Designed miniproteins, single chains, continued (2). Designs and how they scored, part 29

Each design is a single chain, and the fold is of that chain. pLDDT is the mean over its residues in the fold that is shown.

## One batch from the design tools (miniprotein)

Design m4979
Fold by ESMFold2-Fast:
Structure m4979 (fold): chain A 56 residues (1-56)
Amino acid sequence: MRFSLITEDGTVHSAVSGLVALHDLGVSAEEARRLSERGEPIVDPVTGKKYYLREV
């Protein structure tokens, strides 16, 4: 899977390997899917920043 990370302010980060991005954010693929389906952000445990996952 490939994902783009979008911050709350709408800034788009380059498309990355979904597994690598999710691992860095401390989120499983199942959790990311569930959050994405609900339109909920993934919170970076280190910085507290909110990211929205978009599958590409």
Scores: mean pLDDT 66

Design m4980
Fold by ESMFold2-Fast:
Structure m4980 (fold): chain A 88 residues (1-88)
Amino acid sequence: DAEALRRGAQAQRELLLRALGVRADSLAELREALRAAGFPEELIEAAVAAVRGLDLAAEGRLAEAERLLRASEATLRAATDPRARAAL
């Protein structure tokens, strides 16, 4: 149901931010926190896409969420940075 999907997406968002070791309440704050932590721009945009995808899933926009999450996963899997691999 939609409520369960919303709660699940929000829980995954929290786990993702925890895995990245950052705190952010907006996508702009997320970008700045990841830059401050030394992530390369490619991985910052992949992480932002993942968070945005989870936010879209929480809104019930599943097709757009799937597209962003799939693209993010591909970028994170290709990364050599151990922090990016931990976020998978």
Scores: mean pLDDT 74

Design m4981
Fold by ESMFold2-Fast:
Parts: structure tokens; C-alpha cells; sequence
Structure m4981 (fold): chain A 76 residues (1-76)
């Protein structure tokens, strides 16, 4: 559906933004891709808020803030 296609495109744009942010912060290509792909996967699936918060708890504080910003953009 068009709604599903728009959701996928939005997730891809936010994944790219997160990856680029992490690279600018000095993360390796592998680590940045791993974190960004995990974020994209969580946004594309119907995970609970508890499951998302558990994943967030594995991230450094500066990355958590960026992820929350991107999640707000996704939910807008």
C-alpha cells in the first residue's frame, strides 16, 4: 500500500540520518550501521514501547537523545 511505502521511505531516511550522526561522533562504519539498522528494524515492526526502551538502554546517552529525536520525527 502507499502508506506502507511512505513508512518504509521515512524509516530509510531516518536510518541514514542516524548512521551519519554516529559517523560524525566517531563511531566505526560497522557500529554505526549496526545501530542504525537495529533502529530501522524496530520502527518497521510492531514492537512494544517496553521492547524499544530495553534496546535504548543499551545505547550511550548522547545516542539515546538522537534516537528519541528521530522517533519523534517518525511519529509526527
Amino acid sequence: SAALEERLKKVEELEKELREYLLKKGYSEEEAQRIASSFAGLMLTEVSDEAFDLWLSTLPEDVKEKVRELLAKFRA
Scores: mean pLDDT 83

Design m4982
Fold by ESMFold2-Fast:
Structure m4982 (fold): chain A 62 residues (1-62)
Amino acid sequence: SMEIERKEAEVEKLREQIRDLAGRYQEARDTGTPEEAQRLEDELRKLAAETLEKIRELNKLR
């Protein structure tokens, strides 16, 4: 159970990071360069994929 709790906390932390990064991406898109916005979008996409994979593992563990 403690391992499940730890992984759940990691997933929630990643979700918060994604949300924060998404806000930065929006700001970069509005006031930054297109290159910076693209890089942030790529990072968001990778974080989202990582989060989804951890959720899948968590579901399997249950």
Scores: mean pLDDT 83

Design m4983
Fold by ESMFold2-Fast:
Structure m4983 (fold): chain A 93 residues (1-93)
Amino acid sequence: SSRKEELNKRLRELLKELMEKYPDFTLSSISKFTGISQSTISKYLSGERDISGEQRAKLVAYIAGNTPLSLREIGERLGISETTVRNMVARVL
């Protein structure tokens, strides 16, 4: 769906920005927290691979726990509600 495509695009852009901005926000650290391989994350970031909804929730939870971004700000960046972000984080943690 177009909404899923837009969410994936925004999540990829946000992850790339955070990886450039924060030295500790790395493929290795994301992989360790989420259980998603570094190869899969790299291919997702390049647009070669899609990921599951559960994997997207884990990436969002990692952002929430490892950056100063609030759940509201993450929602604004991803084009989804704060409630949706909160539900994604709650299911992982």
Scores: mean pLDDT 88

Design m4984
Fold by ESMFold2-Fast:
Structure m4984 (fold): chain A 97 residues (1-97)
Amino acid sequence: SSSRHARALVELTEAVLSGELTLEEAEALLEEHKDSSGEEAVRARLALELARLKEEGRTELLRLLLEAARTALEHGSDSPEALALAEEIERLVEELE
């Protein structure tokens, strides 16, 4: 279900923002799970991308991703609230690139 992905995104984004999950640790997780085709490999790739965003100084984007994931858990991924946050994230990504 989409709620598992949203929960993983919340947990990983909080860990990255708090400094509990560093870029080096995220790279190690991906190396450990690189040959996996399951949810563990997906989670490791997500952790790496989030850690890279922090390393690049995109902390505002990380905060919006966290808010979007929390909104998806609370109201559903297809809710108007989740869709509005997704549009805001897309605008911010375009402005930073």
Scores: mean pLDDT 74

Design m4985
Fold by ESMFold2-Fast:
Structure m4985 (fold): chain A 71 residues (1-71)
Amino acid sequence: SELEEEIEKLRERISELRKQAIAESAPVEMTGAVALVAEKYGSIEKADPELLAEIEKLRKKLQELEEELKK
């Protein structure tokens, strides 16, 4: 369905932006297991505020679409 496709695209975009935010907050080489741990537990506080705002906007949109899907 269109709604499920939109949710999937948002999840992928949020994941990609979060990876970017983690890299900006800890600009060191991340490989294999370290990259996976950083993605799950990594701090994004030092990332660009505009990037953080975009992630938050997309998370809010995702929540709205997931609630709509449950109806």
Scores: mean pLDDT 69

Design m4986
Fold by ESMFold2-Fast:
Structure m4986 (fold): chain A 81 residues (1-81)
Amino acid sequence: DLLDRARKLAKEGKVLEAIDSISEYLRSQGRDEAARQLREGLLSQIERHKDKTTLQDWQDMILSVVRLLERVFAERERRRR
């Protein structure tokens, strides 16, 4: 599971690789535009705030994004009934 991989990479401090795994997950769900926008947005935020945020702050942000995506796609699966 790409979201599980993203969670593991974030915990290891590999924030950029975690973002790539999240983007790959969105592409696997047919969300190429959302994947591109999310990746570019997160990379832009990291670059803009690199002197004001800790690695832990970025890890927590990535884990929050993973949790949000899990909830969004679980809701869609429920609607497939």
Scores: mean pLDDT 73

Design m4987
Fold by ESMFold2-Fast:
Structure m4987 (fold): chain A 69 residues (1-69)
Amino acid sequence: MSAEEAAEIIRKAVEEGASAVELRDLGRELSTKHGASTEEVAKAARELAEEGVISDRQAAAIAAGAAGL
């Protein structure tokens, strides 16, 4: 999975009102089930936060999940 595909999935989850716990679980799923690297998931989340699409807190939750937390 590419960082662009990860970003699309993250944006949709945030639009649907995903909680911090759900976003962390999503980050883990993207890195484990969908084959995105931890770096690609973290990069996608950071870029979305820099663009103002998601909050820094939401990006941190996703990155933590991708790291296996």
Scores: mean pLDDT 80

Design m4988
Fold by ESMFold2-Fast:
Structure m4988 (fold): chain A 70 residues (1-70)
Amino acid sequence: EEDERFREEVERILQEAGYDPETARKLADEIVEAYRRSRADALGVATKAGIPAEAFQRIAALLDERDGLP
């Protein structure tokens, strides 16, 4: 499903940034759920969680790509 694939991609980015699998999954779930409301809400969750700038930019790029791929 769309949300599952998106979550897995975000989770992968977070794991590459040094988060453990459990924390990455929880943050990815939260970001995906916020994205259902808006892109701004999803980025707000990432900012509040203190995600490293490199990972944050990768997630933002993924959101931009997803908005271009309905």
Scores: mean pLDDT 77

Design m4989
Fold by ESMFold2-Fast:
Structure m4989 (fold): chain A 70 residues (1-70)
Amino acid sequence: TTLEKLGALGGLVRARMAGDQATEDEYRAKLKELGYSDEEIDAEVDRIFKVAETNKEPGLAGARALAAAA
């Protein structure tokens, strides 16, 4: 379902930001169960990080983006 995909993707992005490889791997497995390929997951994660990267005020903009992803 769309909500499951969004939740798992948000969880993976948060885990990667935190450097939690085990949690990242769990969310990756869940996304693959929901029909994503590794390439699609990597593309979606890269897109989210690109959006965060374009915000030139990392402290405030990064915190806001992370809160929106939660």
Scores: mean pLDDT 71

Design m4990
Fold by ESMFold2-Fast:
Structure m4990 (fold): chain A 63 residues (1-63)
Amino acid sequence: AIEAAVEALLKDPSQENVLALADALEAAGHTEVADILRAVAEEFKELSDSGAESIAEAVRELL
């Protein structure tokens, strides 16, 4: 589930995909990281490709 959400974010760095990744992380028990991503989504409706890649890398390192 988390990997699929990360791949979706990398293809489309939208607020919807950031929130979907946060939901997947919360379901896996990473509640603090999910809360951070929800805050990021609130500030940015769209992310740069670089921003999406940085989030994906950080999430994969946390797993």
Scores: mean pLDDT 74

Design m4991
Fold by ESMFold2-Fast:
Structure m4991 (fold): chain A 58 residues (1-58)
Amino acid sequence: MVELPPELRARIVAERDSTKRSILWELSRNPNATLEDLERMLEMSLEEQIALARELAK
């Protein structure tokens, strides 16, 4: 689990795409995910987010 800074939490909540937002919340609970991974996913397309989440879910 990643401990979310208020800034990152606000960005996830502000995400307009509900699917992208769900992926971000799921990744924040993954022990293999870092804050840098979450920050990168906020900049990614949905397709790119799915690919990264799959790699981190190994």
Scores: mean pLDDT 72

Design m4992
Fold by ESMFold2-Fast:
Structure m4992 (fold): chain A 92 residues (1-92)
Amino acid sequence: EREEHIRLAERALEAGDLEAAYEHLAKALELPVSTVRELFRKEQEALALKEEIDANPDAPEEKKQEAERLIQEVQEFIAEQAKRLGVEVTKL
């Protein structure tokens, strides 16, 4: 079931087994593994940009806009999948 796949994904992440984590999350979310892998990549990029902007509030507006766009894109995708599956998910 979904809860079991989430638990197995968390254990795989703790063990550093990213492929196993992606497979379990893909089953929990009913998505292709490639989609889950791309989502993690975008989330990591968005969080890194957010951290840079938080550390430097005088960062160029272009960089701030790019970070906001990526964060919004990831959050909208997660919200859409949560709506499709009828579950709540954690935001970035």
Scores: mean pLDDT 72

Design m4993
Fold by ESMFold2-Fast:
Formats: C-alpha cells, structure tokens, sequence
Structure m4993 (fold): chain A 119 residues (1-119)
C-alpha cells in the first residue's frame, strides 16, 4: 500500500536469475506435494535431475521457515529432525556433493510425509 523509495542494488540480470531459480524451486515443491499426497517421495534419480541451485533455494526456504517457527514455539522432534536433514543437505550442496544432498533431501521428504500424518 505504500510507495517504496528504498534504494536497492538489484540489477535486471540478478532479478531474472533469482526469478528462474525461484520458479524451479516452486516446481520442485509442487512435485514433492504431489508425491506426498500419494504417500510417496521423490527418488534420488528424480532429485538429481533438478538444478542444484533450485534445490538449494528450496532447502534454504525450509530451514528459514523452521527456524522462524522455533522462535514462537518449541519444534516437535520430527520438525527438529527435518531442520537437521535440511541443514545437512545444504552443507552437502555447498561442498558440491549433490548425491549426498539428494540423500538428505529424501530423508527430509520422508519427515514431511510423517508430519502430514499429524494433521
């Protein structure tokens, strides 16, 4: 509702790259939701087909979300484990170990499936 007069160092090229990574991360998120709705998770082979930058963005979003939740309430044991697996996945991606990152991402999906059962 208010006009933004804030100086931001965003270039058009940076915005385009961020948008593409965001769109790919959203696609991964949608693929996960579809699998979880069927009681399934994405396989390692399916995960390894994704852009690692998009996977990194999705894991960063998940970590941020869970860390923010922990400020308002104590995380359940499953949510704490999910945060741990997401952090390990990010660490593996930063090291260029995409296979190990995919393994942690599978575990994160399994924990998300278990959390869905607590509804």
Amino acid sequence: MQPVGLPRPLSPEEREREAKIGEEAKKISNDIVEKIDKGEVLSKAEILKYNPEALRRLLETLVTYLEELSKTSELSPLSKRLLEEARKGLEALEKGDYETAAEHFIRAQELLLELRKQK
Scores: mean pLDDT 79

Design m4994
Fold by ESMFold2-Fast:
Structure m4994 (fold): chain A 82 residues (1-82)
Amino acid sequence: MIEELAKRLKEAVRKAIAKLDKEKSSLTQEEIRQKVIEITSIALRGIGALFTLQLYQQGKVSEAQAQAALAEFEAALAELEK
């Protein structure tokens, strides 16, 4: 499961970057910078959620923490797909 979630996150980030690359000629330098920062921040939130889910698989965090991490992960993916 974690490997599949990591693959989903990588693909979402790749598509977000590809979309930005296609749009960059019609964007200002500042707009490009802001979009890069936004994509990076959302990706880091997704990575953090994956670490928590991996700790859950190892029995090191509670089910409640794992559920919160999964919700955060899905929220990060939804933000990258906008």
Scores: mean pLDDT 85

Design m4995
Fold by ESMFold2-Fast:
Structure m4995 (fold): chain A 75 residues (1-75)
Amino acid sequence: MEEAEKLAKEAQEVLRDYRTLSPEEVANRVVDVAKKAAELGIPEAQKYAELARNDPSKVPEAAAKLLGLLYKKIN
């Protein structure tokens, strides 16, 4: 599996499961996905990691934006 496809699945899992995960676990998953996405050549992903860390209410928005960026990278 391409790394971008793997990260897209991780972002989808965050969006699916964020209500059942702890806030700390959800934030850590979003930050990890964003960091790895930036390493794959999507530098704008880093700002969504910061958004998720600073405002837990923005975690679904950050995850959705990361998913969109990753899908553009894949396709």
Scores: mean pLDDT 77

Design m4996
Fold by ESMFold2-Fast:
Structure m4996 (fold): chain A 59 residues (1-59)
Amino acid sequence: MKEAEELLKETDERLSKAKTNDEKLLIIGESSLRALSRLTNDMVKVVGELGVRAREILE
């Protein structure tokens, strides 16, 4: 789905500009909430991808 790919691309661009881990986690949280509000098969993939990014920031 185009919306899922656009959300991930936008999230990655915002993450590349973020200066702190707290800011990066807020970006992932916001994108996760947006994905959940439009729950589809493609949005389940987005939630999974955002979870990977959150783990990489925390680890």
Scores: mean pLDDT 76

Design m4997
Fold by ESMFold2-Fast:
Structure m4997 (fold): chain A 65 residues (1-65)
Amino acid sequence: MKYAEAIQKLNELIKKYGFDKAIEEVAKEMGLDPEELRKEVEALQAKGFSKREAAAFAIMRLLDK
């Protein structure tokens, strides 16, 4: 449930404010560290994931751990 909310919120915020601001806002709302989330997104993008895929996987990983 929390994960699905985070992904939907992320997509809405990306359309409204752009990717960087969306990541910061999603992290704050879900109780995640914005810097840690940004770092995970960058690591996943370096592995070949798109911005949206990287953000989705990073959120899933940080909420599960």
Scores: mean pLDDT 78

Design m4998
Fold by ESMFold2-Fast:
Order: structure tokens, then C-alpha cells, then sequence
Structure m4998 (fold): chain A 92 residues (1-92)
């Protein structure tokens, strides 16, 4: 719990320095979702969609975390699987 809050603080600081950093935006969206700050997580997901497109792993993983935070575990699992598939295709 405390480690998660410290990690979020570091990500918030990084976003002030580089607001379009895809990795930092993704990590922040995941942590906001876990902390129940769904509106903020959704805002970061929308920004990621504009930067890299809806099918990018960063967007899929971030959307998964939002659906999980909303209680839609089935949809979250489907998005996680799609993210893994896209990442595997990019590695080959």
C-alpha cells in the first residue's frame, strides 16, 4: 500500500516533466485505477489513445485496469490477453 502511493507520487512528478511519456502515462493510469481514481485513470487512457492508438499495448493494459476497477473482470481479462498478443506480434 505505502509503496504504491510512493510510486504514484514519482509518476505524477515524471508526468509534470514529460506529460506525453507513454510508459509513465500507462503506469500512472494503472495505479490510479488500483487506487479507485477512475476518472483520472480514464483521462490518461484517452490521452494514450490519441498518442499511440486504441490497439497499442499501453492503451489495452490501461483500459483493462479501468474495467477491473469498475468490477468488469471479464472485459479486463480480454483486454489483457489482447495486449499480450499485440506485444508478441511486435517482438516477432
Amino acid sequence: MEKLEKELKELEEQLKKDPDNVTTLTEAALLYSQLGKIDKAEELVKKLEKLVGEDHPAVLLSKSSVYRAKGDEKKAKELDKKAQEVMMQRAS
Scores: mean pLDDT 81

Design m4999
Fold by ESMFold2-Fast:
Structure m4999 (fold): chain A 81 residues (1-81)
Amino acid sequence: DEAVKFLKKIQEDTKELAEKAIEAAKKGDTEKAVEYVRKAGALATLAGEFGIEQLKKVLETAKELGDEKTVKTVEEELEKL
């Protein structure tokens, strides 16, 4: 019902922000990648394990790209959870 719809919206918003962070990192836009990671991290506290999984996907992609600033930002957001 309404509570389930709210949780689903938070999960979808967290996923969208994580995907935008990955896309920005792939384009070399580290500043936007960091911004999207911070926004995804804020929602991940409500998204639970699903939110953590989305942030870990960003972390792995940023590590593969050598984007150290995005890596550090994801690690900081994960430590808050």
Scores: mean pLDDT 86

Design m5000
Fold by ESMFold2-Fast:
Structure m5000 (fold): chain A 71 residues (1-71)
Amino acid sequence: ASVLAGVRRLADVPVDEVREATRAILRAGGRGAVEPLVEALPDLPEEHREPVIEALREVGGEYAERALKAY
């Protein structure tokens, strides 16, 4: 519930705050947040996608790298 709600809110977050918001979602949801975040990328505004990908690489480790390759 909290992970999916956080992911949906990313589209409404100012672009300069998206990276920090994504890190917060990853800290709260751990590995379980990685797949929902990657799956949400096509539904986000283009300017939001790069900060999300950057946060996934910084916090998500090998699991995030695998999920990003499947995207």
Scores: mean pLDDT 78

Design m5001
Fold by ESMFold2-Fast:
Structure m5001 (fold): chain A 71 residues (1-71)
Amino acid sequence: LVEGAERALEELARELGVEEAAPYGQEAVRRAWEGDEEGMERAIEETREVSGDEAFVSAVRVVANYVRERR
């Protein structure tokens, strides 16, 4: 669910030391739920620019796709 996905990404961002990127990852999840694929990809790119952490970016993409499939 969107709230659970957003919380999971916030926790992961804290563990990886990239908390500043968490809002962008959460935006990607919200856009995925709304069916906005362009907005989702934009938020994922912003997550990459802010975090500089490919593991976090990969996790955001996996979670966003998971949410998109279950909308």
Scores: mean pLDDT 84

Design m5002
Fold by ESMFold2-Fast:
Structure m5002 (fold): chain A 62 residues (1-62)
Amino acid sequence: MRERAYEIARRVAKEMLDLGFDDETALKAARMAALIHGLPEEESERIAKEAVDEVRKERQAA
């Protein structure tokens, strides 16, 4: 459950950023995806922040 929510949050964050949306929009979308998959609000926000940060670091490293 938790592992699947991480994967979905990362995918959503990457998709939003690839489409040219800002970090705040990507964060909100990833957070909503985690919430829909049954995670509590605090954990969903943390996972969304981690996902956006991870995608940004990958893009800067490439």
Scores: mean pLDDT 78

Design m5003
Fold by ESMFold2-Fast:
Structure m5003 (fold): chain A 76 residues (1-76)
Amino acid sequence: AVPKEALEAEVEGTMYWMAAFLNKGTPEEKAYLEKAAEAFERAAEEAAKSDSPLAQALARAAAEAAALAREEVEKL
């Protein structure tokens, strides 16, 4: 099973990621990308607490999403 906290953080990260896309080129873009990265980092940490293959897959995907969000912040 995937921890509920991991799923909630994944949804939060996805929402902030979408907010960043909608605010591309605005001062708010960086803040949304940073919040997306923080939420995906939390999702990875919470998912990693479970030894289930699905939770481990989510942990890796969330960590990758967080890294991509951080990379986008560095380009701004």
Scores: mean pLDDT 87

Design m5004
Fold by ESMFold2-Fast:
Structure m5004 (fold): chain A 65 residues (1-65)
Amino acid sequence: GSKVEIARKVAEIIVKLKNGEITPEQAERELVSAGLTPEQARAVVEAAKNNDLDKAGEIVREALA
């Protein structure tokens, strides 16, 4: 379903950000393109920057609820 596809794309973006393949600004733009709001995308990037992947996952789950 669409929610599963969005969740997969978001996970791929977070992995790229953690691997240093993309910048936080690029990750935010890609997360918005994947279906998150700008506010949700920013919160996910900030959580990932703080190495809080559990919180990043929680924000994504709430965004797709």
Scores: mean pLDDT 79

Design m5005
Fold by ESMFold2-Fast:
Structure m5005 (fold): chain A 81 residues (1-81)
Amino acid sequence: EARKLYELGLEYYKQGNLEKAAQYFNQAFLLAMQAGDTDLARESARNLAEVIGKLSPPEDAEKVKEEVLNRALGLVDQYEA
């Protein structure tokens, strides 16, 4: 279930395992979108963007974070349209 994957993402994020956190937030986002849970999809997208930003070079962190977030939220907006 999308919620369980989101919770696993939060667990790995708290442990500092950013790679696994990103993996689970991405899976939570995709399943939340498939289930029509747009609130969970937005939360998963925000946490995914934050983690991907932290995994990026410092000079690119904010740009990558915004690109990931905008792309994911754009998909949510298309679903609700």
Scores: mean pLDDT 82

Design m5006
Fold by ESMFold2-Fast:
Structure m5006 (fold): chain A 88 residues (1-88)
Amino acid sequence: DEARRVGDELAAEYEKQGKPKAAEAVRNAFDAALRRGITDPETVRKIAELEAKLEIGKEQAKNREDSWKVYEEFGKEAEKLGLSKYVP
């Protein structure tokens, strides 16, 4: 299962960077994508990276208004990557 290996490696990279919530988001995104039948490693990796960026942005947000901007940026990035149909 190459997709699972990619997910584990990506999560480990975020853990190494001191971003455990981003690592958890990566693992959760891989599990969700695989349950939805998305098995292409590159597509799953992009979804996981997008979810990790969302968690990092949420942690850096100083207030609710900043958090709304993080979600808006997440949606725009998903659209640019053609992944809007695969992510919440």
Scores: mean pLDDT 76

Design m5007
Fold by ESMFold2-Fast:
Structure m5007 (fold): chain A 96 residues (1-96)
Amino acid sequence: MVTDEDFERAVELLRQAVKEKPREYIDEVIEKANKGEPLTPEERDIVEAIQVVLDRAIELLKNKDYEGVDRLLELARELSPKTAEILEKMREIIEK
């Protein structure tokens, strides 16, 4: 279960990460983590923030808060196309 404070902190961290970087930066960090490559402290924080966003998505989907899911998908598409793709796949699995 993700608190609103945890979620807001995660979103702020991701927004700061893309402030000086292209949108693809978060997706590159996800790929690096998936390959088991060493992560910098900044990259580890990004991975943890993405996990908080995905945990929030699961909570919203279980509660059938589809308006909340749609808002979160828009945010994910803005920050990380790969995170948005993961969230859409999770939605399909949970909704069937």
Scores: mean pLDDT 79

Design m5008
Fold by ESMFold2-Fast:
Structure m5008 (fold): chain A 100 residues (1-100)
Amino acid sequence: SLESELVETGRRLLKAAREALENGDYDTAAWLAYFAVMAASTDPQLRAEALLVAGEAYLKMGDYETAIRLFEKAIEVSKDNPELRKRATELLEEARKQLE
């Protein structure tokens, strides 16, 4: 189905976003993760993971306000995923400390 194709595209984009993040290519990681969020609109777990990666990319780039918004969205979408919620909360606290 179209939804299955979009979810598969989202997974591939998310994998590429994580690789870009690990390589220090934060701009590429951010836009790949953004497209992964859009592709994963029907998959809350995949969308939450993509939001987390996008937030981490913005955190690394020093855009703390954008990172905070993305981590908050990741937490909202992933209420049934304790591990992702824990990671998003830790990164959210890190970003907030940079603004204090």
Scores: mean pLDDT 88

Design m5009
Fold by ESMFold2-Fast:
Structure m5009 (fold): chain A 84 residues (1-84)
Amino acid sequence: MYQALLRIRGRNRDAVRAAIRAATQGASQVPGFISSDLLYLDDTLGVLRLTFRDQQSARQGADAATQGASQVPGFIDTSYTLLS
């Protein structure tokens, strides 16, 4: 299986929580999505692990998660790393 590790920064904890929910919702719409795990959360940073069936789904899911998070008020930025 393939994983995407997302780092999401927001203005405050509520913005980070909302961005994580939006990222998870975006990723979950991609065929091959398996699971999401919240690895870390504080007032400005969230770290989310997304698990997928294949590498193409992981890339699509990471991109969808990034787009979802970016639409949240108080979102600052996000980056992801693909893991095998």
Scores: mean pLDDT 87

Design m5010
Fold by ESMFold2-Fast:
Structure m5010 (fold): chain A 70 residues (1-70)
Amino acid sequence: LDLSETLVAEMLRIGERYFNEGRYDLAVEYYKQVIDFVGPDSPIGRIAVDHLRRLADMGSVNARRVLDSL
């Protein structure tokens, strides 16, 4: 479980890096994986959900689809 939390935190960080690089589809993929592992209501999962909402507001269809599946 502790090892999984470290891995999930790294996935969130990689997603944030892709977002900053303008690679929005890759950012969505990593945020989705974070949510799949820890759930949308966890502290880390909530951060991933907030980032997906930002991407959906920017026009990401993939981010919107992930949010609609929650």
Scores: mean pLDDT 83

Design m5011
Fold by ESMFold2-Fast:
Structure m5011 (fold): chain A 58 residues (1-58)
Amino acid sequence: SDNLEQARRAADEAEALGDTEAAGQIQRYLSLGLQFGELSEMYAQQARDIADAARAAR
């Protein structure tokens, strides 16, 4: 699904930036969004914030 693709790409990007903890958190939040669809927007936002923080730590 699109959400899984976005999660994988964001996690791969965080890993490429050297932030393996952020990569794991991104995967967890998007997985939670898929299980709890009513909260998916919140979890997607948290995943984006983590990816942005990993990029900024570069």
Scores: mean pLDDT 68

Design m5012
Fold by ESMFold2-Fast:
Structure m5012 (fold): chain A 97 residues (1-97)
Amino acid sequence: MEEVRRLDKAGKELGDMIHEEAPNEELVKFAKETLGLELDPKASKEEIVFEFEKRALEVLEKTDPKTLLELAGVDESLAEEVRAALEERRRKLKELE
């Protein structure tokens, strides 16, 4: 959960930086300070975002997808749908026991 909270804050700030067209050097520094990712400042924005997403996927595998979506600041409506789908899935699995 601590790791997911750090990722949530980092994701929101990264989103803002991308929206504001921040230079690669700022994105690399941010990734190092928030997630401990050692990235090349000469890498493309696409590569920087890819490495960040790869880190996020590693955290996602340890976390309930609904919680990760909510913390990552995605649309609340989408988070509710994911939550309902997971509850329905858990209910069906319980019935099949």
Scores: mean pLDDT 62

Design m5013
Fold by ESMFold2-Fast:
Structure m5013 (fold): chain A 119 residues (1-119)
Amino acid sequence: SEEEALREILLLEAEAAVLAGEVARLAEAAGDAELAALAREISALEGRGIDLVADMLRNGVTEEALRELIALEEEAIRLAREALELARARGAPQEIIDLIERILRLEEEVLALLRRLLE
């Protein structure tokens, strides 16, 4: 159902937000302020997405809200790809790279679910 899909999206976005926070902490500890800033921006976008999904679960789904959430997710994917490229180029610890790859997988799954809901 639409509600079940939104609850799945909420859980995936919440996990991505937590992982982005972990990337920010680890990057900062490693002295990479730029990577930490990108991870914080991803976490903030996921927070906005969570709020929008929670609103849709409470007040009903609209095509406008789904399109806004898709745009937020596409931006989060763009930033996650940038963070992954930066981490690899700088020889970041494998733990950081693995976390960013996990975030990207979660974000791609959210985007696929959202696009299916819009159809």
Scores: mean pLDDT 91

Design m5014
Fold by ESMFold2-Fast:
Structure m5014 (fold): chain A 107 residues (1-107)
Amino acid sequence: DLEKKLKEEEKKLIEYFKTVLGWDEEEIKKLKEKTERYYEAIRILAEKGKTIRLEYTPESKEELRHYTALVIAGSRVLIELGITSFKDTVVVRSLEELEELVEEELE
């Protein structure tokens, strides 16, 4: 039920970026690729009892893409693992810190 609702919300969000924000197919492809990469990293962190909190506002199309990818990926992990609380929160204050954290988990 929740997984089906998440998939429909993801489709609506992608349609919004295409129709309202004017993102082309290449930009949407980059969003999807980043979402899958972040999904793997967040899943590893969540299995360790950790979550990521973003403490920055996206100021560019690239930052918005990474932010959106993290939100979608995190939602997928929460639904799949059925978890509502984490022992530790990793605070990320920039896109650079987010990418470094993701690379370290995917070693």
Scores: mean pLDDT 79

